# Designed miniproteins, single chains, continued (2), part 51

Each design is a single chain, and the fold is of that chain. pLDDT is the mean over its residues in the fold that is shown.

## One batch from the design tools (miniprotein)

Design m5751
Fold by ESMFold2-Fast:
Structure m5751 (fold): chain A 80 residues (1-80)
Amino acid sequence: MDKEAILRAIGIELRAIGVELDLPRMSEAQLRAALADLRADRADLRAIRAAHPDQAAFIDRVIARVDAVIAALEARIAAL
């Protein structure tokens, strides 16, 4: 198991959870910054998944969490 790839994915998941918890209190600037960061994180997760197919199930779970938070951020920005 690639420890560094897994730790990176865990770090991204924790960041996504943090954004989800803070979402109702975020300013427009914070929402847009979080969206840009999570979009970059999503691209990184896809690269990790391609490089580590043995971890696909775990990475897919993290991607699903990130995608859900991105959708929530986009919906919140659209409502502003």
Scores: mean pLDDT 87

Design m5752
Fold by ESMFold2-Fast:
Structure m5752 (fold): chain A 64 residues (1-64)
Amino acid sequence: MKKIEEMGKEATKELRANADNPDLDLVKRLTGRALARIGIALSLELGLMTEEEAARALALIDAE
């Protein structure tokens, strides 16, 4: 439990330490897309979203 909290804090510190890195924007964008895809996959698995809705959402993420 405490290990997961510490890992989260460390990840946040690393992002802040690299705030001046011009590639950080690309990393944030790719991370956001990965999280969105995970959310869509989980929603589909839980039956909260249809296959057609998931396919459309994934296509929009890939385009943006």
Scores: mean pLDDT 65

Design m5753
Fold by ESMFold2-Fast:
Structure m5753 (fold): chain A 63 residues (1-63)
Amino acid sequence: MDAQMEKEVAESLGRMFAAISLSHGVAPEEARAFIEKLASKIKDPEQKELVLREGERAIARLE
């Protein structure tokens, strides 16, 4: 139950972080580094993976 909510939240966060980075005109490589840093601050390893994965997907869609 909580896993589904955590997945949706983590996916939204990853997508949002990617969008924020790209809206500031940063290069995709810089956006990836930013998402990696944000993911490393997340205590829960499952959420870290979900945020990183969704962020990468958002960046890839724009390449």
Scores: mean pLDDT 71

Design m5754
Fold by ESMFold2-Fast:
Structure m5754 (fold): chain A 88 residues (1-88)
Amino acid sequence: SEREAVSQAVGLTLRAIGHLLDGDVEGALEAAEELLRLGERTRDPTFVRMALRQARQALELAREQGDEESARRAEELIERAERLLERL
C-alpha cells in the first residue's frame, strides 16, 4: 500500500542518516540502494529523489574518508537514480 511504502521510505531515510552520522558509508549506501529499489518498484519519483539525496551524502563522506570503492558505488547509484528520474 502507499502508506506502507511511505513508512518504509521514511525508515530507510532515517537509517541512512544514522549511518552517515556514524561515519558508516557502506550502511548509508545499502539504505540508499533499498530506497532506489523502492522507487523502481513503485515508480514513485519521490522515493528515487530520496535515494539520490542519500547517495550524494554518502559520496561526500566516502570522498572525505578516501574510500574510492564506496565513492564509485555511490556515483553508480547516483547515475542510476538520475537515469530513472528521466524515465518517470
Scores: mean pLDDT 90

Design m5755
Fold by ESMFold2-Fast:
Structure m5755 (fold): chain A 87 residues (1-87)
Amino acid sequence: DREQLLRQIAEYAQRAAEAAKAGDLDSAKEYLADASDLFVKAVQQGLLSPELAKKLNELLTKAEQALLAGDLDSLAEYAQQLAEVAS
């Protein structure tokens, strides 16, 4: 179900943003991974337009890069944008 998967991606992305704002890198990493796993499932099931898939993938990539850099402010920003695009 497309709407349910997009809502779940948005929920996990929002949780990742909240964890990043709280300085909780471990929780932010876990929630971002959950959002990424759901994104992969949505792509595999053909539930996303090419434009939406590209936008979500770009934001996930930027969030993952911020996480690897320990940049919590950028992680929170990109995860928040991911939640908004998936909503």
Scores: mean pLDDT 89

Design m5756
Fold by ESMFold2-Fast:
Structure m5756 (fold): chain A 74 residues (1-74)
Amino acid sequence: SLRERARETVERARRLIAEARQAGLPESFIRSAELDVEWAERILEDPNASEDEIKWALMVATAAEVALEEALRK
């Protein structure tokens, strides 16, 4: 389901945030990614969230995942 894909994307982004911290990436960058992921998680925690809200959560979490992967490649 769309919600399951969004949740899995959030979980991957969370793992990348942990890797970014271990790699010593700037805290300002990590905090920015954390805020995006936390926002997406909040949408997914709401059982009344619309399909469009879940799509936006997936988009935001995916953008954070991509940014973290690119930063880790430096």
Scores: mean pLDDT 87

Design m5757
Fold by ESMFold2-Fast:
Structure m5757 (fold): chain A 78 residues (1-78)
Amino acid sequence: MPDLDRGREALEKAREHIKKAEEAFKKGDLESARKHLDEAVRHAAEAAEAGLTEEASEVMVRVDELLKQVKEEEKKKK
C-alpha cells in the first residue's frame, strides 16, 4: 500500500502553503505568494506519489487558479 501517513502530511503542508499564498496575495506580496505556491506544488507531488492522487489534483487546481491571479495582478502593476 502507498504510505498514506506520509501522503496526508504532505497534503496538509500543501494546503497550508496555499493558505499562506492566499494571505500573501491579499497583502499584495506577489513574490511571497509565488514562493508559497511553488512549495504547495512540491508537497502536492509528494502526496500524489504516496497515493493521494485525487486530493493532490485538487490542490494543483487551486495552485493553478491562484498562480493565474498572481500573474494577472503582476501585469496590472506593470
Scores: mean pLDDT 81

Design m5758
Fold by ESMFold2-Fast:
Structure m5758 (fold): chain A 71 residues (1-71)
Amino acid sequence: SAAQELLDQLLQALSAQDAARVRELAGQLPEEHRPTAARFIEHAIREISRLPEPDLAFIAELRALVAELRA
């Protein structure tokens, strides 16, 4: 489905730590898939936070996006 393709691309953008692409893809998701996107992003925040030198700016952008997706 188109939603599954967007979610797969979202996971790729999260792995690449591309904040602009993550936001763009999340904005294209239907409303019913926004909670799933928020869960994927929250998981990515936990994974990135475990890295030796986590990108704090990227984490901040992801936290802001999760708040928007859960509003």
Scores: mean pLDDT 88

Design m5759
Fold by ESMFold2-Fast:
Structure m5759 (fold): chain A 62 residues (1-62)
Amino acid sequence: MPSAEEQAQEAIETVRRLVEEGLYLSPGGTGFLAGAVANALVAAGKFDEASATVDEIEEIGK
C-alpha cells in the first residue's frame, strides 16, 4: 500500500491531470476525493497535510 503522503501527492497530481485534459470535476466529486484523502492523512496523524491536500484539490478542481 502506498503511504498516506504518496496517496495525497498522487491525488493532487490526478486532479491536475484531469483538469489539464479538460475534464470537469463536479464540486461533489472534488469534495469526495478531497475528503477521502484527508481522512487517510488524519488517521495517519498528518493534520497539516490533510488541510493542505483538501485546499489543493479544491483549488485545482475549480
Scores: mean pLDDT 67

Design m5760
Fold by ESMFold2-Fast:
Structure m5760 (fold): chain A 74 residues (1-74)
Amino acid sequence: MNKEEFDKEVEVGIVILALSVGKIAAKRQGNEELASRYEEALDRVEKLVQEGKYDEAIAEGRRSLAEIRAQEGL
């Protein structure tokens, strides 16, 4: 693994963790709509990762996190 690939995999991992934590928190609060938004974002990020599109996966994850947080006043 070269450094550039490693750094991208770390960034993907951070984004996935942030989305996963958001989903768990939403489910614990009984907010199924919010949990669904995080789940859909996770699915989109996972598909991009499976296609080897790490930069797009990171961008999509960060965009989705910002959008969800803005909508929920977080």
Scores: mean pLDDT 82

Design m5761
Fold by ESMFold2-Fast:
Structure m5761 (fold): chain A 73 residues (1-73)
Amino acid sequence: SAEMEALRAGLEYARRLVDYLRSVETDPEILAKLDEIERLLDEGLAETDIARVRAILEEMEEKFREIGELLRE
């Protein structure tokens, strides 16, 4: 469905962002959160239920927010 294709595109974008951050970041707290996001990415890409993929993307958004806070301090 178009909805699932859009969610898959979001997951693919998040994967690219994780790859970029891994290439520039050395902070073990940030790297640990990137590992958590990678686990969620694998889970989301294997998921077929739209509501579950949305929940996974929301959890990933929260982890990216936490990385943003670490980058400010």
Scores: mean pLDDT 86

Design m5762
Fold by ESMFold2-Fast:
Structure m5762 (fold): chain A 83 residues (1-83)
Amino acid sequence: DIDEGVLAVAEASIKTAARSTESMEHMAENLNKIKNYKAEVLPDGIKLSKVIGGKEYTYFAKDKEELAKALQELVRKKLELKK
């Protein structure tokens, strides 16, 4: 099966794309297609959540740079809990 390594590469690619011309809404749609991710578009930004090891981790991003930072933190948390 596709494991955490492939998912981490995909998340890094999305983080890079956060500096592109893609809207926050379009990025949220793409994140919702990734297993265990939930991205909710709010008036002031995006609420990003991920279930890792039965725990839900939630971050709020008001802009694309904060969204990229939240993705990096979720990848880090997933790698810690995989062990």
Scores: mean pLDDT 66

Design m5763
Fold by ESMFold2-Fast:
Structure m5763 (fold): chain A 81 residues (1-81)
Amino acid sequence: SVEEEYKKLLIEAAKYLLEYAERKNIDVIGKEEVREIIDEIEKSLPKDEAGKLILAIMTLMEKNNGKLTKEELEKFLKELS
């Protein structure tokens, strides 16, 4: 279903943000970090897949006022798994 696919994209988005935070040794993802993430995704994934993941990331960031902590991302993933 569309809802199930959307949930999977949100999980992928949260995992990407968490992995990025761990890789960069940062505790908070903000607008500047999202710009770097978008650039990385566009360079690594096919256009259609990149667009879907980027939209999911932007949606998560918008729902959290443009800021997500590593702890919030871990909690979100635990609740969805």
Scores: mean pLDDT 84

Design m5764
Fold by ESMFold2-Fast:
Structure m5764 (fold): chain A 76 residues (1-76)
Amino acid sequence: ALEKVVINFDKAVNMDEAKAFVEGIEGVYGAQATNPTQLVVYGDSKTIREKSDDIIKALEEKFGVKVVESYSRKLG
């Protein structure tokens, strides 16, 4: 099943690099930067559930930012 995680950062990040980073992950089908502080990651439901915390941590470490809010939604 398809699912998304919406990730909100405390400050702007390089969205081209953030998108490319998450798109390299197995089970991620795509990502969209909706604004400089929000990344939406699309993937398999199992992948999003099992890897979202690790993805968030990796993004925080790579870009020197904090994730202030994240939430997942199943896509119908």
Scores: mean pLDDT 85

Design m5765
Fold by ESMFold2-Fast:
Structure m5765 (fold): chain A 90 residues (1-90)
Amino acid sequence: SMREEAEKKIKELLEETRKKVAELLKNNEDTSDLVMESRLKIYLIKLKLDPSLIDEEERESLERLINNIPEDATEKQKKLLEEIREEIEK
């Protein structure tokens, strides 16, 4: 099912993010950009495969974020936010 595919992709992404976060922390590097990127990727997976996994509060948060993109957002984060906007506007 699409839900099972979404859950599998989210699990794989979380495992990869955990490894990268651990490496950054070991090197005393900031993890905030990677964590945000991972969070946005998870929402994009949900929107594309099973939008029912996103509750009303999460949807409202995403709509606020796409309308008020942080000035310090990375190019990767901006690209993910644009893809999220496209999925929400469907």
Scores: mean pLDDT 85

Design m5766
Fold by ESMFold2-Fast:
Structure m5766 (fold): chain A 100 residues (1-100)
Amino acid sequence: APPLPREETLAALEAADELGAEAARLLREAERLVREARKAMDAGDLEKARELAEEAIRLANRAEELVRRAPLSPELKLSALVEIGVVKVAAATILTSVKS
C-alpha cells in the first residue's frame, strides 16, 4: 500500500498512542523550524538558519526513535518514517546551502 498523505499520517500518529502523539508533535515542530530556517536564510541570517536546521534534525531524530518504539501498524510506521525523512532532507539541504 502507498504511504498515507502527510496530514493523515500526523492525525493517525496523534490518535495512536502517547509515543505516536509525541512523535507527531515533534514532526510538526521540526517542520516549523525548517520553515523558519528558510526565512532566516532568505534574510541573510545564516547562523540562525544553521541553528534552526540543526534543531529540526534533532527533533526529527527523536520522532524517529518514538515511531520505531511505538506499537503502530507497519503502514503507519512507514508513512511516519517517510515524513521524518522529508524533514531531515529539507534541513540537511539548508545546512549545505549555509556552508556554500
Scores: mean pLDDT 86

Design m5767
Fold by ESMFold2-Fast:
Structure m5767 (fold): chain A 112 residues (1-112)
Amino acid sequence: MTLADYERAIAEAWPELAEETRELAAELLYRANNGELTPEELRERLGKIAEQDPELALQVAKLIYGLALERGDEEVRAAALEMMREVGKKSPALAREVELNLAAAAKVEAAR
């Protein structure tokens, strides 16, 4: 996918979200898909997204986890799991969804 493809997909799924937040999410997914994303960039930018929309931050972290797993990028994969936990700590309404996603990830890890 191109950056423009990610920008369109996010705008379609979250049309009421601030444009800056959509652009940050699209850029993170684009960089992750191309193997250009560092753990530090993920923590910084996803942390900013989580301040605006914790639900989007969780979705982006889940997608980046999958991309990192597919690429064998252990550092970005670990950072994505860390960010999912942080979203759950800061957003109690999402804590159960985070626990379910972390449990699913643990099954994937165990199957490797």
Scores: mean pLDDT 78

Design m5768
Fold by ESMFold2-Fast:
Structure m5768 (fold): chain A 74 residues (1-74)
Amino acid sequence: SEEARIASVQAAIAAEGIEPGESLTKEQAIAFLRALGVSEAAARAAVEAVMKEKGKTETLTVADLIEALDRALG
C-alpha cells in the first residue's frame, strides 16, 4: 500500500539519521530508492522527474522522495 511505502521510506531515512524536516541531496535520494529495491536507472529517472516537476535543483524533501518512489514503481 502507499502507507506501507511511505512508512518504509521514512524508516530508511530515519535509519540514516535524517530528520523528517531535513532535505536530501539528489544522490542521497537515489541511494535510498536503490536500498528499497529500485534500479539505479529507474531511481535516477524518478528523482530527476520529481525535481523537474517541482522546480527543484539542489535538494528534495521526504515527501518528494515518496513521490519519486511511487513514480519508479509505477
Scores: mean pLDDT 76

Design m5769
Fold by ESMFold2-Fast:
Structure m5769 (fold): chain A 70 residues (1-70)
Amino acid sequence: SSGVNNTISYLSIASTVPGISTDVSDNISNSMSMVSNGNINDGINYVNTAISGTTVTDTIIYMINAMNHM
């Protein structure tokens, strides 16, 4: 669906933002995998974990945009 595609696009951009840790990037990647498999609640949980692990505003904005399409 277009919503899933938009979510994955935003999460992909969020994972490329400079200054994020590998743990944050891994949680974003796990969220993308969950969303791709229809596990939206698990996807949201991974995004929330990624947000809690970073202070980098740009990646937080992209992750919030991703959740708006979930």
Scores: mean pLDDT 87

Design m5770
Fold by ESMFold2-Fast:
Structure m5770 (fold): chain A 100 residues (1-100)
Amino acid sequence: SEVDKLVEELEKAGKELIELAKKAVPSAQSLIDQLEKYLKEAVEALRKGDVEKAKEYFAKAMEYAQGLALLAPPEEREKLLELMKRVEELGKKAIEAVEK
């Protein structure tokens, strides 16, 4: 389904974001762990069709991602922000697809 494809793309982009965050801000392991946790919970909520929980968990994940971007060195920050935009766009599309 369209939802399954968007969720798979979101998981892939999320993993790329987490791996870049680990390289860019290795000292912020607690924030990285929270980002990973809430992205995983958002994906689970999307698979269950729980739109409200998906929105809540995704918003929390993006708050942690924003915190990581602020801590990142300038050179790595730009790439982190680009991956964040991709994750945010995919999450929005997945939520909209579940709401249909």
Scores: mean pLDDT 87

Design m5771
Fold by ESMFold2-Fast:
Structure m5771 (fold): chain A 74 residues (1-74)
Amino acid sequence: AEPVALEEAKKKVKEELAKVEEYAAKLPADTRFEAGEPTEEMREEVGVEARPVGVEEAVELARKVAEAMLKKLE
């Protein structure tokens, strides 16, 4: 069951990322997204702060999260 369950999880991650990229492509270039409060892990590792992000930054963050999730599913 593990290989099938992992493939379904990977497919869901890729589908969600594709949806984010599609929505971002339809948005005006000046669109800003509210950044959520950084996790403890993010604050400890990189000292990130919650701030509004542009469309390109939001897509890049979503891609990095998706890549990290896919690596955990390997």
Scores: mean pLDDT 64

Design m5772
Fold by ESMFold2-Fast:
Structure m5772 (fold): chain A 86 residues (1-86)
Amino acid sequence: SAAAERAIEAAKKAIEAGKAGDAKAAGEAGKEALAAGREAIRTDPDATRATGAAIEAIGGALEAALHLHKAGLSYEEALKAAGLIK
């Protein structure tokens, strides 16, 4: 599905932005990955594909949060910025 593909693409973008030291881009891509992963779970009729996309999104967001933390945010602020907690 389009949402599952977006989740995977955004997760990869979050990881690459983090590796490049772009904490802002890493955080925004992480949030997009999580939003697309949630959309895939709601809309994709293939539960295996939707679940895989959601797992990839969470992993990418966590990697983005790690890079945000290394860039100077507290770990809690980094997790919030990446969309993992409220």
Scores: mean pLDDT 81

Design m5773
Fold by ESMFold2-Fast:
Structure m5773 (fold): chain A 111 residues (1-111)
Amino acid sequence: MEKEYKEELEKLKEEAEKFVKEMKERWEELVAKNPENAAALQKKQAELAATTNAQSSAEIAALHAELAGLDAEEAAELARRVEEGEDIESLKKLLEIMKKIVEILLKELEK
């Protein structure tokens, strides 16, 4: 069981690292191409951050989910479970929600 858990965690970590690298490159390209849209998203994020004072991973996940128009409660709960090291399925679900958040935000930048 422990060996299988570690192998699955390493695979998810690789997937997350690859996703973060690809999204960072795409984000930087779109911000440079669409500075007005980037400024609008930053303003929206600052307004939400000012009202929520997000400091924990769960609060940050909720803030980004709300910015993307997704379920903030679900994102916060999944982030909390991942932080507690509880379940590989929770980590998978969080990764899928984070991918969806980033894709929505990238579409807003492309407008």
Scores: mean pLDDT 69

Design m5774
Fold by ESMFold2-Fast:
Structure m5774 (fold): chain A 100 residues (1-100)
Amino acid sequence: MESIEELIKKLKEAILNKDFEEAEKYAQELVNKLYEEGVEKEELDEFALTVRKALTLMKNNKLDEAIELLEEAMEKHEGKIKEALEAMKEAIEEVKKKEE
C-alpha cells in the first residue's frame, strides 16, 4: 500500500520512461487514495481527465501542448493534486529535453 507521495513519484517515473499504461495505473491509484482522504469527486474527475489528455498529447509527441495543459490545470488546483500535476509537467519537460 503506497502513500500519496510515493504514487506521485511513481507516476513521474512512468512518464519519464514513456510507460503510459503504468502512468495511467498510478494516476488511478492516486485518484483512489485522494478520494479516501476527502478530496471532492468533481476535482478528482477533472484531474483524471487532465492526466488522460496530457498522456494522449505525449503519445502523439505534442509535448509542448501537454506542458501547457498541465500548467493551466495547476492554476485551478491546490495541494496534492497540484503537486501531482507539477510532477507530471517536470517529467514531460525532462522527456522533451532528452529529445533535444
Scores: mean pLDDT 84

Design m5775
Fold by ESMFold2-Fast:
Structure m5775 (fold): chain A 78 residues (1-78)
Amino acid sequence: SNIKTQILTRMYLIALSAQILVIKSYLEKKAPKETIEKQLEDAEKILKWIKSNIDFLTPKEQELLRELERELRELKEK
């Protein structure tokens, strides 16, 4: 249903934000490259799913998504 998809999309947005914080922590602690690459891949999958459901997000949540996408892109360049 529309309501269920909206709730799930918001939960995934929160999950993506948390995942980015985890990746930043792993980079700071110099975790193995393979571990960081897997976390980045998992974050990309979450991002792709949210983007497919972007119309269920408020304008403020869409702005947050764009910021998280930018942060994820920067982390991939490291």
Scores: mean pLDDT 87

Design m5776
Fold by ESMFold2-Fast:
Structure m5776 (fold): chain A 65 residues (1-65)
Amino acid sequence: MREKGIAALEAEIAQQRPTLERDAADHEVLAKKYREEYEKTGDPVLKSKALAHDIVARLLRALLA
């Protein structure tokens, strides 16, 4: 069984699910935007930004699972 604290966090996440799903989608859009700019410029900072947003989106979706 999950711990009391984890159950409370899961309930909070479920309640905020629509907001978190939109936030994940926004990070996915930003990751794509920075990846496209990286392909245009070759700037490694843009590649790092794309990766950071992709990681955040993935973590948010994992929280929602």
Scores: mean pLDDT 79

Design m5777
Fold by ESMFold2-Fast:
Structure m5777 (fold): chain A 91 residues (1-91)
Amino acid sequence: MKEKAEEVARTYVEMRLLYQQALAEPDPAKRAALLAEMEALAKKMQPLVDEIIAAGEEAVKYTHQILLELLTKHGLVTDEQVARAKENLAK
C-alpha cells in the first residue's frame, strides 16, 4: 500500500507540473500534447486511487499527507492551502 500511495502522489505532482508547462507553452499543438499526457497519467493513476480507497481511511490519509508534502516541496501550493489541507487531514 505505501508504494501505491507514493506512486499516486508522485503521479499527481507530475500532472501538476505538466499543467504548468502547458500554461507557459505558446504553441497550441505542443500545449494540447502536454494536456493529453496529463490526462493519460490521470487515467493510469485511477486504479491505484481505487485500491487506496478500498484499503481504508488510513491509506487515504497517508496518500494525502505525502501528496501535500510533495506539492509543498515543488512550490505548487501556498502556505494557506497547506494549512487548509492539514485541517482536512486532521478530520
Scores: mean pLDDT 78

Design m5778
Fold by ESMFold2-Fast:
Structure m5778 (fold): chain A 80 residues (1-80)
Amino acid sequence: MEEAYKKGYEMGKKLAKEMSVEEAEKLKKELEEEMKRAREEFARLRDTELTPEEIAAFEKQFAFAEGFIEGLKEEIEKKK
């Protein structure tokens, strides 16, 4: 989990360095909206339809995505 977040963070920072501020801000907004919907759907399904293994896989993907978004945010702030 911590490793997934860190990997996401490093990838987000690297990608944002290769993008314009406008492109990075657009990607950040789209990912934040997608993560919000995914989190809401996951919460709805978690206790009724998902196995422990599926829950762990979703949590790992969410950790990576949260790290990625944070990496984007930091590089956007540095470029402002």
Scores: mean pLDDT 79

Design m5779
Fold by ESMFold2-Fast:
Structure m5779 (fold): chain A 100 residues (1-100)
Amino acid sequence: SLLEYISKLSSEERKKLIEELEERVRELIEQAKELIEEVKKNPSSENIARLVGVLLELEALRLELEALLGDESLSEEEKKRVAESLKRAEEAIEEIKKFL
C-alpha cells in the first residue's frame, strides 16, 4: 500500500519526496491554467482530453499528499508543506472541474 511505502522511507527520502511532490503540484497547476485558457478559446475533444489528463494527475498527487499527511514521523514544518501542496492541488482540481 502507499501508506506502507511511505512508512519505510528514511528521513532523507521523505524530504526528497516532499520536494518532488511540491514541484510536480506547481508544474501541474501551471499546465492546468494554460489548458483552461485553451479550452475556453477552443473546447475541442483534444483540448478537453488534455485537461482531463492534468485532472487525473492532480487527483493522483492528492492521494499521495493525503497519505504523507498520515505519516506521524513528519516534522511540523514538513506537515505544513504537505498540507499547503494538498490545498493547492485541491483548489486546482475544483477549478478544472468548472470547465469539464
Scores: mean pLDDT 86

Design m5780
Fold by ESMFold2-Fast:
Structure m5780 (fold): chain A 77 residues (1-77)
Amino acid sequence: SDLEIKERIKEINDEILELIYKIKDKEYFEKAKEIFDKGAEKITELEEKGAPMEEILKVAEETLKEIKKLLEEEEKK
């Protein structure tokens, strides 16, 4: 249901913010902020177009995936 998908999107958003706040490196923090803002812009565009919640969820999941990659890259430096 749309309600369950909305709940999942909120969970993903909370996870993204938690991960961003764990970043200690300033440059990686700025990159994470850019990824987050880009994802938020895409979600806003989809909402304006009346896209299915499933499409919004995909954008949220891709944003989370990019943030996780960035965090892994920070740990490897």
Scores: mean pLDDT 85

Design m5781
Fold by ESMFold2-Fast:
Structure m5781 (fold): chain A 113 residues (1-113)
Amino acid sequence: IKLSEEIREEARKTLESGMESLLKNDPSPSIKEMVELIEKGSKIEELREFYKKLDEKDKKYFIQALALKGIETENLELLKLVKEMAEELNTEEMRELAKDAEEIIKALEEQKK
């Protein structure tokens, strides 16, 4: 299955709306730094280090935002990081997200062949 322009645009709009809502409702320094890292397209290692500093609630928001960014940009490395982080948190919601990320990774890798 192709990741269509429409799916990528939907992911972008969802991410923008989610980040705007998060900044409005929880304008903590951690949320502001999270938004800046995602917008700048930070390196995988920087994202991994930032994740370790977050509490469980903010970790969930970060994983969800990175998943949407990975879909928007078709970034395989970012989606693989999302799967890794979601499996590490190991909540029911995060297990479902890890499964969804794996399916998207497979779809994108098939497109490169």
Scores: mean pLDDT 77

Design m5782
Fold by ESMFold2-Fast:
Structure m5782 (fold): chain A 103 residues (1-103)
Amino acid sequence: SLEEEVDAAFDEALAALREAIKVAKEKGNEELALELEEELGIAEIGYAVGKLVGDLVFAAEQLVRACERALAAAEAAGDAEVAALCRKALEAAKKALELAKKL
């Protein structure tokens, strides 16, 4: 279903952000990892609130903004590997938003 496709795109975005956090921590970039963890938290709360109130468009918009800020943080840190994972998260987040708009 379209709702299952939205959930799958959200899960893909969150998984990519979690991998980005893991890579940042493995490289010893604790500041970048903390910034990414804050954005992951915002995305997870936005998703939970959106599902609770039945507004998946709001949830997906919060996810896109969180992924955009995560990407900006990784690019500012000069970490190409973390930035690539944040870009993957952003593309999945944008897909979730386009799918949510069709509900």
Scores: mean pLDDT 88

Design m5783
Fold by ESMFold2-Fast:
Structure m5783 (fold): chain A 75 residues (1-75)
Amino acid sequence: AEEERIRRIAEAIAENAALEVERTGEPFTGTVVLTRTDAEMVVTEVGRASIEMKTPEDKEAEKERIYEELKAFLA
């Protein structure tokens, strides 16, 4: 299930960002790019999302935001 896969990716990204903020005490910003290998073994970009986490408590909000950004690319 594509939505289930994207949700798991968003959750993992948000979790790792929250852990980094907790360990460093600094806000985390970044960009995640989803790629897919097609039948010709060519890697293509199929989704992109920005990441901004100021505190570990923002994890759930960032997870949902990343999920929605990535899901929009699957239309």
Scores: mean pLDDT 72

Design m5784
Fold by ESMFold2-Fast:
Formats: structure tokens, C-alpha cells, sequence
Structure m5784 (fold): chain A 89 residues (1-89)
């Protein structure tokens, strides 16, 4: 996935969770930093609201740990749906 595709999926997931534009932009910025550091969009630590990583992002963005987990999971589902659509189109 490109940074643009990841941003689009994250933005859609954040919108579903009712995040503000400011919170959404901060969350995108923090997530893309992690993707660059890890070399993968799959970061299992983001599935756990009690992980130190999720708590750190929560402190930086003002988004609750539980909401960060939901946004991440929804983003992963949206990216998975894109792969299925491209495989059948």
C-alpha cells in the first residue's frame, strides 16, 4: 500500500469513530511514522489499548487508547477490502 492509500483508509476509519480533523491528522502523522520505522502497515501492538505504543500515541494525539485501537482495526479491514476488490475487478 502507498502512503496515500494508508492515509485514505485511516481518514475513513477516523471519520467513522467521530474524530475531529485535527485529531485525524495527528493520528495519520503518528501512524505513518510507525509504518516507516517498522517497514510494514501491520503493527500488532496497535490492537491492544493497554500497549505502551497505543498509550504514547494517545498522549501525542489526544485520542483515547480504545479509539486508536478501533481506528487501526477499521483501517486494516478497509485495506483488506481494497485488496479483495482489486483481485476480483
Amino acid sequence: FSDEEIEEALREAAKREGLSEEQTEKLIEEYLKLVKKEGTPSIPELEDPNSPLVKEISEKTGVSPETIVRVYVEMQVLLGMKLIEEAVA
Scores: mean pLDDT 78

